Designed miniproteins, single chains, continued (3). Designs and how they scored, part 22

Each design is a single chain, and the fold is of that chain. pLDDT is the mean over its residues in the fold that is shown.

## One batch from the design tools (miniprotein)

Design m8782
Fold by ESMFold2-Fast:
Structure m8782 (fold): chain A 73 residues (1-73)
Amino acid sequence: SKEELAQQVLDAAKRYYENGKKELARKLFEGVIKNYPDTKAVPEAYRLLGEIYRDEGKLDEAEKWFKKAESLE
């Protein structure tokens, strides 16, 4: 299902993030949001994308992603 595909991409992105491959993880989180916009994976993808932007020192951008995640829960 679309939900299962979204979760699979999200899980792969989380593994890359945990292994320090933040640029690849960012692209995969963006892929979840773009390709699977109405799935349960999207709020967590927004939250983790915010974490990556925070790690880059882009605090204003990070906050926008965190608020997007909050608005979907």
Scores: mean pLDDT 86

Design m8783
Fold by ESMFold2-Fast:
Structure m8783 (fold): chain A 56 residues (1-56)
Amino acid sequence: MEYSKEELLERIEKGKENVEELLKKGEISQAMYDGLMAKLEEIEKHVRETGEPLMP
């Protein structure tokens, strides 16, 4: 894969920011926000432990 661990973590951080922005705009529900953030935290943990993305 072409991304370094740092680049993958940066993309996850931007994903979290996008999800927070959608919640602030009222475009997603609190439940959807909680689910998306939980998934991003799982992906972040995997990347921190392995240096690989959870998805292809």
Scores: mean pLDDT 76

Design m8784
Fold by ESMFold2-Fast:
Structure m8784 (fold): chain A 99 residues (1-99)
Amino acid sequence: AEELRRRLHDPDPEVRRQAVIEATKLPDDKAALEILEEALHDPDPNVRVYAVLGLASLALSEDPEVRQRAIEALRKALTDPDPEVRAVAKYALEYVESR
């Protein structure tokens, strides 16, 4: 968790993208959520796409606070300046709403 948050500030966007992917594998959904919420503010749209994909998974969490915050973060991603980030967020919300 702490090491992953440190890697989110790495100058290499590929290192930050890998940290986001590893965050989705954390057993603590709240720790994963905090990292993914931070990654939504990454300057690289590719890193933000992977953050959206991780948040989509957390929107199905057993923890109601994690689910609510993940859905709120996905809704914010609908207004992202990058069209691919917006498209992935829309797809994620449609999938979550179908459950």
Scores: mean pLDDT 85

Design m8785
Fold by ESMFold2-Fast:
Structure m8785 (fold): chain A 88 residues (1-88)
Amino acid sequence: KEEKIKEAKELIEKAKKLLEEGKYEEALKLARKAVEILASLIPDVAKATGYILRAIGLEIEAEITGDYKAAAERLIELAEEILKELEA
C-alpha cells in the first residue's frame, strides 16, 4: 500500500510544520492519523495494536496534563519509527 505510506509521510511533515508554528493540538491530530495509517500496514497484529495503544496513551496524557506539545512530538517520533520499520 504505497499510497498509504505516502499519505502518512505527508501527514508527518505537516504535523512537524504545525508543531514548529505552535499549533500543538493540530500537530497531535495529524501525527495520530499517521500512526493509525502506518500501524494498519504492520502484519503483526500484536505489534500494530501496541503502536495504537501507545498513541492513545499519549493523547490521554495530553488531555490530562495539557501538554499537547510533548504528546505531538512523541507521536511524530512514533510515526517515524513505524515508517522506518515498514521501509526496512
Scores: mean pLDDT 84

Design m8786
Fold by ESMFold2-Fast:
Structure m8786 (fold): chain A 68 residues (1-68)
Amino acid sequence: MEAEELHEKGKELRKEGKLEEAIEYYRKALELDPRHLEAKRNLIATLVELGKLEEARALAAELAALRA
């Protein structure tokens, strides 16, 4: 499965309210393509929804650094 397929599966799971499973698929997408910005943004948003704020902040800082 390619990074985009994993990202799409994560989006489906998030839509179903399966947030923890969605996070797993977003992480798998980023393992295959660390530059997949949409998967990284969706991972951050889903982590915030689950209250995993510390992990979400770490990823957001990494994303911001790529723009500097």
Scores: mean pLDDT 81

Design m8787
Fold by ESMFold2-Fast:
Structure m8787 (fold): chain A 65 residues (1-65)
Amino acid sequence: MEELRRIAEETRARLLAATGDAAVAQAVADHVFIDSTRRGLSPEEARELGERAVRTVVARAEAAA
């Protein structure tokens, strides 16, 4: 639980830094935490999920032109 929370917090901080949108950052971080916990992901798998979430949000912002 603690490691998954840590990964979600890191995801939130990275998204906040990248987007400047606290609500979006929190919503995505909550999704990563809930999904990781529900699926019983390992810390490594949860970190990969968080990395993918950050990359997806950043790519959407860039691609939205």
Scores: mean pLDDT 80

Design m8788
Fold by ESMFold2-Fast:
Structure m8788 (fold): chain A 59 residues (1-59)
Amino acid sequence: MSTEEAIELAQEAGRLIKQGKPEEALELGRKALENAEDRGARSIGLSALHEAEKALKEA
């Protein structure tokens, strides 16, 4: 996936975290990282994954 697509998934993961669904946000972060085709997408996917992991740890 492209950097723009990764940004959209990261934004959705952020919304899921705010809704109290860090498990679902974690899955989106993993999907973004797994399908990353460029460095920007990979960086964004890793960032989303880390935010979801942090939220899950705090739950």
Scores: mean pLDDT 78

Design m8789
Fold by ESMFold2-Fast:
Structure m8789 (fold): chain A 100 residues (1-100)
Amino acid sequence: AEEAAEYAEKAAEAAAEAARAAGKGGAAVGAAAGAIGAAGAYASAMIARRKGDAELAAEGAEGAAAGARAAAESEGAGEEAKEAAEKAEEYAEEARRAAE
């Protein structure tokens, strides 16, 4: 659970980065999606640590990756948002592996 939670926090950070980059490009809806994904992953990581629920952490990380991707695909998001989304997706894969 700890390892999966650490990756969920990394995915959350990457999603927050994607949200900031999308926001700079004027992609308000994409920025909101990334921010929501980040918040969810942080919450999932915290709960997963307390409950020993690695699956919850992996689900949170996957939500962060989806939010980051939505941010990156938004009009005006730019390359920084795309790079952040790729990192969030990699961290979500690591969280899933840690939960297995």
Scores: mean pLDDT 82

Design m8790
Fold by ESMFold2-Fast:
Structure m8790 (fold): chain A 75 residues (1-75)
Amino acid sequence: SSAVEAALEEFAAVVDESQAKSIRALADTLRQQGASDEQVTAALRAILDAYKASNGDREAISRQMTREVARLHEA
């Protein structure tokens, strides 16, 4: 849980409150669906990396969230 919270705090530092809330809701949903803290942390880091790589494009967050949810459902 501490690793997930650290990733969520890193997101909160670089995105607006609405996006931070959406990312926290995603993390909670993934955990409810049986994802491990390691899987949730990896998904959050992938989304953050996509956001940074896009120079702060908010659409990159939504696109990567969709990809990470799909990967966890395939596992």
Scores: mean pLDDT 80

Design m8791
Fold by ESMFold2-Fast:
Structure m8791 (fold): chain A 68 residues (1-68)
Amino acid sequence: SPLEELKQQAEELLRQMEEAVERGDRKKALEVAHELHDLIREIEPLDPEFASQLYRRLQELLTRLHEQ
């Protein structure tokens, strides 16, 4: 289903962002964060609970990046 494909893309973008944060690659982390944010907005009307979980994980990663 389109929703399952979007969820899979979101999990992959989260992994890419986590790796970029761990490497201190701020530019890559922010690029992936923007892509993930756009994708979350697409998921929100279809699965608001999953979108909420993604927003929380994105915010946690952005906080870690900002505290470096």
Scores: mean pLDDT 87

Design m8792
Fold by ESMFold2-Fast:
Structure m8792 (fold): chain A 58 residues (1-58)
Amino acid sequence: SSAEQEERTVAAALALARGFLELGASPEDVRALVDDIAETLSPEVAARLRAALDALLA
C-alpha cells in the first residue's frame, strides 16, 4: 500500500481504539485488535501504530 493509505489505516485504527475504550473495552482487547490491523502494515508503520496506541493507553 502507499504511504498515504498506511497513514489513513493508522488514523482509523487509533479512532477505533478510542471508540472501544470509551465503550469499556479492556486495554488487552484493544491491543489485540490493533495488532491484527498492524499485521496488514509495513513493519515500520506497524511499530509507529503500536507506539501511538501505547501513548493513548498511558
Scores: mean pLDDT 85

Design m8793
Fold by ESMFold2-Fast:
Structure m8793 (fold): chain A 64 residues (1-64)
Amino acid sequence: MSVEEFRAALRASLSPLERAVLDEIEASGGEASQAEIARRLGVSVATVSRALRAALAKARALEA
């Protein structure tokens, strides 16, 4: 699977919040902290942490 195919499949499986968190990570080149993402999206750090864990679980499922 190409990086673009993986990205497209992952984005299709994400909720709107999970997709927004992933977009912030990609926009920062992976440098943004969870606190910075939370501030940008107007949500709590706990909300970002849960969204990241869910997105990571979905990404791992796509690798299998």
Scores: mean pLDDT 78

Design m8794
Fold by ESMFold2-Fast:
Structure m8794 (fold): chain A 63 residues (1-63)
Amino acid sequence: MSKREQAQLYLVKGQKYYQEGDYKKAAEYFERAAELAREAGDEGTARVAEENAKKAEELYKKK
């Protein structure tokens, strides 16, 4: 599996945890997706993953 495909899988997993209210795990998976997307040269996906990670982290820390 390519790093780009792995990034997409981690984005999906992050979204799943976000929907379940597990914002800490969501942030971890989104951060991993951003790293994989950058390694693949997919800056658009990396940026989306970073934004989602930041939002999940804010929800986790604010609660």
Scores: mean pLDDT 82

Design m8795
Fold by ESMFold2-Fast:
Formats: structure tokens, sequence, C-alpha cells
Structure m8795 (fold): chain A 68 residues (1-68)
């Protein structure tokens, strides 16, 4: 259980990093090619935050299990 939660925290953190990189790439494209790329960049920022939130959720579950 604890090991599974630690793995999920790492997996979601890695996904957040991946989407953050995609967001930056699309912001750079938006500066050259216009607003549709900025919209996609914002979607990747939202996904980055979603995975950060998931990692934090599992971190809290890990804390509760360590108290048990």
Amino acid sequence: MIEELEKKIKDYTNKALEYAKKAQEYFDLGRKYGPEYFRKAQEYVKKTQEYIDKANEYAKKLEELRKS
C-alpha cells in the first residue's frame, strides 16, 4: 500500500513535469503562430495542475497510512 502510493506520487509528478514542458512548447508556438497555440498551452497548464493535485492527494493518503 505505502509503496503503491509512493509510486503514484512519483508517476503523477512525472506527468505534471511532462505537461509543463508541453505547455512551454505551445507558449513558444503561440508567440510565433497565434492564439490557438496559446489555448493549447493553457490546456497543458491545466493538466499540469491536475496532476500536481493528484500527487498531493496521494501524498495525504500516504500520511494517513503512516499514522496507522
Scores: mean pLDDT 83

Design m8796
Fold by ESMFold2-Fast:
Structure m8796 (fold): chain A 68 residues (1-68)
Amino acid sequence: SRTRELVRKLEEAMRAKDYETAREYLNELSELAAAGDPEALEAVRRYGGPLMAEQIQAGREAARQLAE
């Protein structure tokens, strides 16, 4: 299914630390969840928090390098 393919791609992107691509897949999963896909909703709940945390850490690292 499209949802299962998006979850796999999201996991691959997160493993590669490609957080921009991972965010795009998470956004597509969020749209599917809003349309009533329970598998997509579970994926958003499972990965949304961890992805946000990783992006925050990456942003802090970039900000530190810019400041110094």
Scores: mean pLDDT 77

Design m8797
Fold by ESMFold2-Fast:
Structure m8797 (fold): chain A 83 residues (1-83)
Amino acid sequence: MLLEKLKEEIKKLVKGEIEVELNEEQKKKYLELMEKGPDEEEYKEMIVDIAFEILGVKKEQQEELREEALKEVERFLEERSKE
């Protein structure tokens, strides 16, 4: 189901899939930027947009799923902080 696939992609992105595409220097710079640069809201929107692109989610479905996707990013960020 699309929602289940979306949750799985968001989980992977939050857990480090974005970081896997970066080399060590780029990863360090990315983490420093995420700590000081974009606010948490900008980060969540970025993750959601990347997940939509990976899954090829159509524009009509993006608005319906965006709220749930943002909640999943927030949930996985909270889980990551506990691990």
Scores: mean pLDDT 67

Design m8798
Fold by ESMFold2-Fast:
Structure m8798 (fold): chain A 56 residues (1-56)
Amino acid sequence: DMEKFKEEVKKKLEEAAKKGNEEARAVGLEIIEKYPDEEVKKFVLETVKELIEKNE
């Protein structure tokens, strides 16, 4: 289920972003490498961007 997967990814990225922008980027890249899917890649990149913008 892609929606459940996206929820899990978002939670991981939110926890990473609490540790800092570099951690959020690193975790996002690891997820993209583990799940090489264009929808996953787009979702991860958009979510990381939003989380970083909130921290800046």
Scores: mean pLDDT 81

Design m8800
Fold by ESMFold2-Fast:
Structure m8800 (fold): chain A 120 residues (1-120)
Amino acid sequence: MTEVTESGGGTVPEGGSLTLTSKMSGDDEVIGVMWFRTAPGKGSKLIASISKSGKSVGYASEVEGRFTVSWDPEKKTAYLNMSNLQKSDTGLYTSSAVVSSKDGRTVGFVAGEGTQVTVV
């Protein structure tokens, strides 16, 4: 069973930078990672995604050019590098591992509890 743990959040000034880390453990094959932001009154939004191979990468339009997602397959760790932070980037950042069964027939999602980012 895959476990996901996020870290790296905190309070930062507008224009600052943070790197969020999502570490994955367990026996399932991780085939991708998605980063979501949840903000009061705005719901949950997909911010960035990356495949295990790094071949498929996606960003929400509001963060494109400011955020970079990366995946380290040896460490089973995803990173979200955030630059030029805006007050609108404030929220709870959660990551979801996309996991595959051994036969490749089923795809599941395992989410962490998230890390809070506050831009002041």
Scores: mean pLDDT 82

Design m8801
Fold by ESMFold2-Fast:
Structure m8801 (fold): chain A 70 residues (1-70)
Amino acid sequence: MKEVDMVKRAESLYESAVEALKQGRIGAVNRARDYLEALLKQMEKGGRTEDASAVRKLIEQLDELLAKAA
């Protein structure tokens, strides 16, 4: 269903961002992060607070990885 597709999309973006970070492609990581924030806002507007919370945790984990790289 649409909700499952959106959650899977967020997980795929996070995985791609982690892979890009391992390759030193910071620009690709930043773009993936921006897209994750866009998905988060869409979920919040749709009233899917639990799904939004899961995506927010993915963004937080990505920010922690970026902080270690900085």
Scores: mean pLDDT 78

Design m8802
Fold by ESMFold2-Fast:
Parts: structure tokens; sequence; C-alpha cells
Structure m8802 (fold): chain A 93 residues (1-93)
């Protein structure tokens, strides 16, 4: 399936997480999400989605630094840490 720009949390609202594993660096090593209609999102697709979300947040953090926007910098850093915490929680199931 094509995931477009949907963030991980949005996928978790629509899909059931059946398999999820990460390595010591937090990189997804195994994943399987299944929609109510049986459409699957597998390891490589989910890994690409998460890596894209991380890159987007890192770019937003860099722009906030360049603009001196401390409130946005704090918000984007918090979002990135929450994403990392979510990945750890999913793997601990």
Amino acid sequence: PVLGGAPLETLLEQYTLEEFEIDAAGRITRARLVSPSGVEVLTDELRELVEREVRALELLIQRAKENGDEALLEEYRARLEELRALLRRLAAR
C-alpha cells in the first residue's frame, strides 16, 4: 500500500498492529499493520514512513533554530521525543 504523508499515529488509528520490533538504535526491524479490510503495511513501508516523519521533524527543528523561534523548537523536539517513546512502547508489547 501507498502510505502518502500519513504520520505513524494516524496509521495506528486505522490499522491493527500485529507485529512490531525495533533494534537498539530504535530502527524498525519487523512490522505488520492490518486494516479492517485486510490491507497490510509491512516492515519496509512502515520503516520508510517513520524515517520520513523523523526527517520532517528534524527539518522543522532546524528551521525553528534558524528563525530563533524557541516555542516551536520546544514543540518540535517534544514531538520527536514522543515519536521515539511511542516506538519503544509499541516494541515493549
Scores: mean pLDDT 79

Design m8803
Fold by ESMFold2-Fast:
Structure m8803 (fold): chain A 72 residues (1-72)
Amino acid sequence: MSDDEVSLNALMERLGMSKEEGEELIELYKKDEEEAVKKLLEKLKRIGKPISEEVAKAILEYMVMLYEEIKE
């Protein structure tokens, strides 16, 4: 649980987002996968770190997995 939280926080920091922004994005992915992918792509493009849609989906899936381990 602690290691999962550390991993999630490190990933969010690398993506240039706050803990709150990361949690909002995870909840969005659970409700609307396409919108979450779009939001992540737009954010990363804005900070000069563009990624592919496939990579964005993989990142969001991993974030959701870590978040659920922390919450449950």
Scores: mean pLDDT 77

Design m8804
Fold by ESMFold2-Fast:
Structure m8804 (fold): chain A 83 residues (1-83)
Amino acid sequence: MAKELAEEAARAGEAGDARGALELANEASLAAEKEGDWRASGSAGMGAVAGGMGLASGDEEGAAELAAKGARKGAEAALGERG
């Protein structure tokens, strides 16, 4: 499920696993797309893109943070508005 994958991506990024966070954020984006949640898909996908760019520049910590942030936004979008 897209939300679970997005939460897992956020946890991987918080643990410093930039590649794992990127892969899980991409899977969350694809799962959200299949579920018809384009908002969650877009947020997770943007996190994966930003994470990929960070990795390409050699900033593994920044890549992990960006992937986690995008995945977190994807999970929040899938849950709807929460204060």
Scores: mean pLDDT 71

Design m8805
Fold by ESMFold2-Fast:
Structure m8805 (fold): chain A 68 residues (1-68)
Amino acid sequence: SAKEALEEVKKFLNSLPEVKAELIGDDEVVAKTTLPVEKQIGLVLRLIGDFPNLEVSVKGDEIIVKAR
């Protein structure tokens, strides 16, 4: 289910140093990061590749992952 995919995203992101992720309701993960922009882009590309059924976006220092 989408919720199981989002829980896996949250678990993965929280395993990384400098990333703090929370599941908002059952449809969105918001991750705050202190990573430099080039590493943030690399992380976003990895999430898009690993979770193609989820929508990944960036808002400043936040990475947002949503169920489609």
Scores: mean pLDDT 82

Design m8806
Fold by ESMFold2-Fast:
Structure m8806 (fold): chain A 87 residues (1-87)
Amino acid sequence: SMEEVLEEIRRVLEEAGVPEEVRERVVKQVGTMLNTIASNPDLSEAGRETLIRATLHDIAEYLRSQGVPEERIRRAVERIGRLLRRF
């Protein structure tokens, strides 16, 4: 379910040492993207992948702006990307 995916993303970010306020903003952004996908039955697989990639890019930039180390960002974004593509 979407709630299970968002909870797993929250755990990934916690393991990466991301503060709670920063984690919740990322989780909210991912939730908004997943709702957009669910609300658009005409969205192609390519369109879905484009939204996922754009969201992952935005997440990486946001985490970097919040001072999260690059190595932790790379690991977190890779794990989140895997979760979103399996959902």
Scores: mean pLDDT 89

Design m8807
Fold by ESMFold2-Fast:
Structure m8807 (fold): chain A 79 residues (1-79)
Amino acid sequence: MDAEEQLKKAEEYALKAQEALKEGKYEEAYELAVKATRYALEALRLGADPARATGLALRGIGLALEAARKLGIELPPGA
């Protein structure tokens, strides 16, 4: 996949993670947020706009942390 395809998938998974959080599906939200972050970082690696890719990665991280907090999950120091 090219950088724009990865960026588009990051946007899609971030939106799905937000919807899952709103619905109380915290496990699903966490998995979707992690996928959004992963696609955003891969897009950055492939030469996507750094501002867009970094913004999406931070959004994904924020959503994952919110979902983990709702689940009571203690994240490792590097997460």
Scores: mean pLDDT 81

Design m8808
Fold by ESMFold2-Fast:
Structure m8808 (fold): chain A 61 residues (1-61)
Amino acid sequence: SRLKELEEKLEKVEEEEKRLLEEHPENTKETIEELIELGVKKVELAVQLTVEKREIERKKR
């Protein structure tokens, strides 16, 4: 299921972000840049997940 794949990808990105913050609390420039990249990925996945949920609801009619 594409919904499950998107949810699993989002969970992995959130776990990676949490791990990065725990391993690098000093907030170096490199850490901040990685956090920004992870944030962009989270937004993209959230949008895709929303679109997929709407398509599933539409098809159930």
Scores: mean pLDDT 79

Design m8809
Fold by ESMFold2-Fast:
Structure m8809 (fold): chain A 71 residues (1-71)
Amino acid sequence: GEKRKLILELIGLKLRKIGLEFEKKLLEEKLKKEKDPEKKEELEKKIKEIEEEIEELEEEIEELEEELEEL
């Protein structure tokens, strides 16, 4: 059924988001310990890229949750 497929996809997206949030936390901890300004800028850029990926996943999750509410 359609609802079951959407639920499984939603679970998959939520798991990917959790993975990215964990990776972000690891990079933030590295940033706190880093003393080299150039490496700090690289870490900040990576964190920003992950934040953008998380935002995209959050939008996709919201769209799927809305579709599930209509079913």
Scores: mean pLDDT 86

Design m8810
Fold by ESMFold2-Fast:
Structure m8810 (fold): chain A 80 residues (1-80)
Amino acid sequence: EEKKEVEELLKKFLEALERGDWQKASEYENKLVELLKESKDPEIKELLRKALMEAIEEIVRRGLPEAVEKAIEEGKLRKA
């Protein structure tokens, strides 16, 4: 399933960011972008684009990337 593949790849991308593994994060980001370009289904393409952008925007929207990294390291990742 296309959506499942996108979700798994996005999860791995976020996990790499959480670990500070920029090399892995870059690789997963490139794969997500490639899927976006290769997808012929407008709905899947839009879903992939939105998911990627929302993940990045949430990190940026917090305004303090250092605070996000600190929260992850201290186990405060989930405030839900």
Scores: mean pLDDT 63

Design m8811
Fold by ESMFold2-Fast:
Structure m8811 (fold): chain A 59 residues (1-59)
Amino acid sequence: GKTTKEDARRELEAAKEAVEDPSMDIVNQKMLLMAAIVTAELAGDEELAEEARKLLESL
């Protein structure tokens, strides 16, 4: 099926949870944020894509 904005939101929420987890390594945090960016781009949600990019740049 087509990637949805709901899919993009769930990926971003998972990435945010990972960034808040002090036991998770930086490589996994960056991979999850990159997945959130790609999912948001596929869903056509530029706001979610930009939010994920800003979080990735802050790491």
Scores: mean pLDDT 83

Design m8812
Fold by ESMFold2-Fast:
Structure m8812 (fold): chain A 66 residues (1-66)
Amino acid sequence: MKEEELRKKARETAEKVLGASGEESTRAIMDAVRELEEEGVSTDEAMKAISEAMLELIRKKAEEAR
């Protein structure tokens, strides 16, 4: 899988997670991890990419809110 495709899917997942709440957020993460695993990405790599994308979005929204 291309690294750019991984980062794009991670950002899309992060946006969906931040737009959802409770178990829906958890399921969105798990579904994305499973799809990435089917594309040959390890669970650790998928989780790291999604976590980094979520942290970047949270930081950006915090900056824009001030």
Scores: mean pLDDT 77

Design m8813
Fold by ESMFold2-Fast:
Structure m8813 (fold): chain A 97 residues (1-97)
Amino acid sequence: DIDAFIDSLPISEESKKALRALLNGESIEEVKAKYLPHAPDVLLENAKRILELIIKYAKENNVPVTVEMFNEAVLALARYGWDKIEEAVKKAVEKKK
């Protein structure tokens, strides 16, 4: 349950609303105007891409999306950039099998 996953994240209520809106297809511009006007565009773009990737691999492997998957992806982005995000997400998903 993606809604339950987002509700479990250790972030503000406004950030949770922003993530739901992004996953429902709202633009970065719309989400910024409604929920997070001070957030950098790159932060919202990165969050959306990471969540879409986690959802994809979790679904393919029939495992629930977890906060740990998101944390591992964010850590990989910070350390290695986008080149290692997919590998980090796949490893986090495999750990839950």
Scores: mean pLDDT 77

Design m8814
Fold by ESMFold2-Fast:
Structure m8814 (fold): chain A 86 residues (1-86)
Amino acid sequence: MEEERKRREAERAQEEAETRAKAEAVLRDTVDTIAENGKDLSPEVIRALMEELARAATAIAQDPREGLRLAEEAKARVQREVEKAK
């Protein structure tokens, strides 16, 4: 009998771990981008972006896939705000 279900569960666990690591990397890179461009951003925008990142960090702990999505959305928002500030 093939243990297909067990194999799929193990694959899901590995994929979840990879997704979590990727989300954490995106989040760290995004924080660095805010730090590097902070002088060009208003304090209100920085606060809003940091709140988005905090939400993404919380989501990563609960659902790595949703956390990755939120981290990528936060990164896109940061890039958009930096571009607008130029």
Scores: mean pLDDT 79

Design m8815
Fold by ESMFold2-Fast:
Structure m8815 (fold): chain A 87 residues (1-87)
Amino acid sequence: SEVEQALRELGLNDDVIAAILEKLGDAEALREYVQQFIERVESITADVLEAASWLTPEQKEEIRARLREFIERLNELVQKLIREIEG
């Protein structure tokens, strides 16, 4: 599946991919799931970085930058999928 391949290329695990695919018939459910997933990932990352005294400032900045890039790419893909569901 083209959609499965795009999600996999973003680095999503099989469980998250399956959850997104299950919601392809419901734009609202897809939006809510993705929003909750992003909020969860951001919260965990913030907590880990705050606790991680062993990481350099440079390493912490690199992790934050990678997370921002991932979220932007995921949101772009999800918006495209929602347009296809609603169109």
Scores: mean pLDDT 83

Design m8816
Fold by ESMFold2-Fast:
Structure m8816 (fold): chain A 61 residues (1-61)
Amino acid sequence: GEKKTLEGIEKLVGPASEEELREAYEKAKAGKANKEELLKAALLEARELKEEAEKKKKELE
């Protein structure tokens, strides 16, 4: 699939550590995230979904 959405979010967020993305995700789940934190949470979720899909593909081999 197109990686455009994931790369677009990364460009908006800028360089962020996995720790920062995780903290933003926790705040988003609590409904306390600001706009920047929501973008960081979306980036973490998108990365995890991509990694899960790749892992699932390997498990089917």
Scores: mean pLDDT 72

Design m8817
Fold by ESMFold2-Fast:
Structure m8817 (fold): chain A 72 residues (1-72)
Amino acid sequence: DVAEALERSIKDLEEAKKAVKEGDLEKAAELASTQGNSGKEAAEYAKKGDGEKALKLLEEQIEQVRERKAEL
């Protein structure tokens, strides 16, 4: 089910976002690295300690996944 897969992706991205907010940048990078181009870029910024940039990229990836889900 594509909708279930997209919903799980959103959940994983929200968990990555929460990890950034909690200062767990390593966990955020692990969760984000599997989540498309913006997610992978967010993981790179999290590894560099740039939580603000990582959060922005995670929000962009979440929005892309939400748009895809809305079209189902």
Scores: mean pLDDT 81

Design m8818
Fold by ESMFold2-Fast:
Structure m8818 (fold): chain A 55 residues (1-55)
Amino acid sequence: DATLVEAVKHTNRALEAFQAGDRETAREHVERAAKLVGATPEQTENLLRSVEDVA
């Protein structure tokens, strides 16, 4: 599914941004990925924490 591919792409960009120390860009990419998959606010915050923890 093209929408899921775009969401994964944004999640990967968020990970790269966190590794580079760019928290603002990382948050923007997580929020975009979450919107693409219809995530709730709680799910969006959980995704943000998970990406930051892995970075």
Scores: mean pLDDT 81

Design m8819
Fold by ESMFold2-Fast:
Structure m8819 (fold): chain A 55 residues (1-55)
Amino acid sequence: SAEDTEKAVFKYFLEVEGFSEEAAKAAAQKFTELILAGKSPTEALAEAKALAEKL
């Protein structure tokens, strides 16, 4: 589900990438939105990470 995907991506950004909880949450939401909009996982991850880096 989108909710399960968002949770998994949130944990990835928080635990693997080391972003703050706020940045990781924003990135996870962005990733899910981009996937639903038809972006590839690689593109979605890159854009989500760019958002997290500016927070």
Scores: mean pLDDT 83

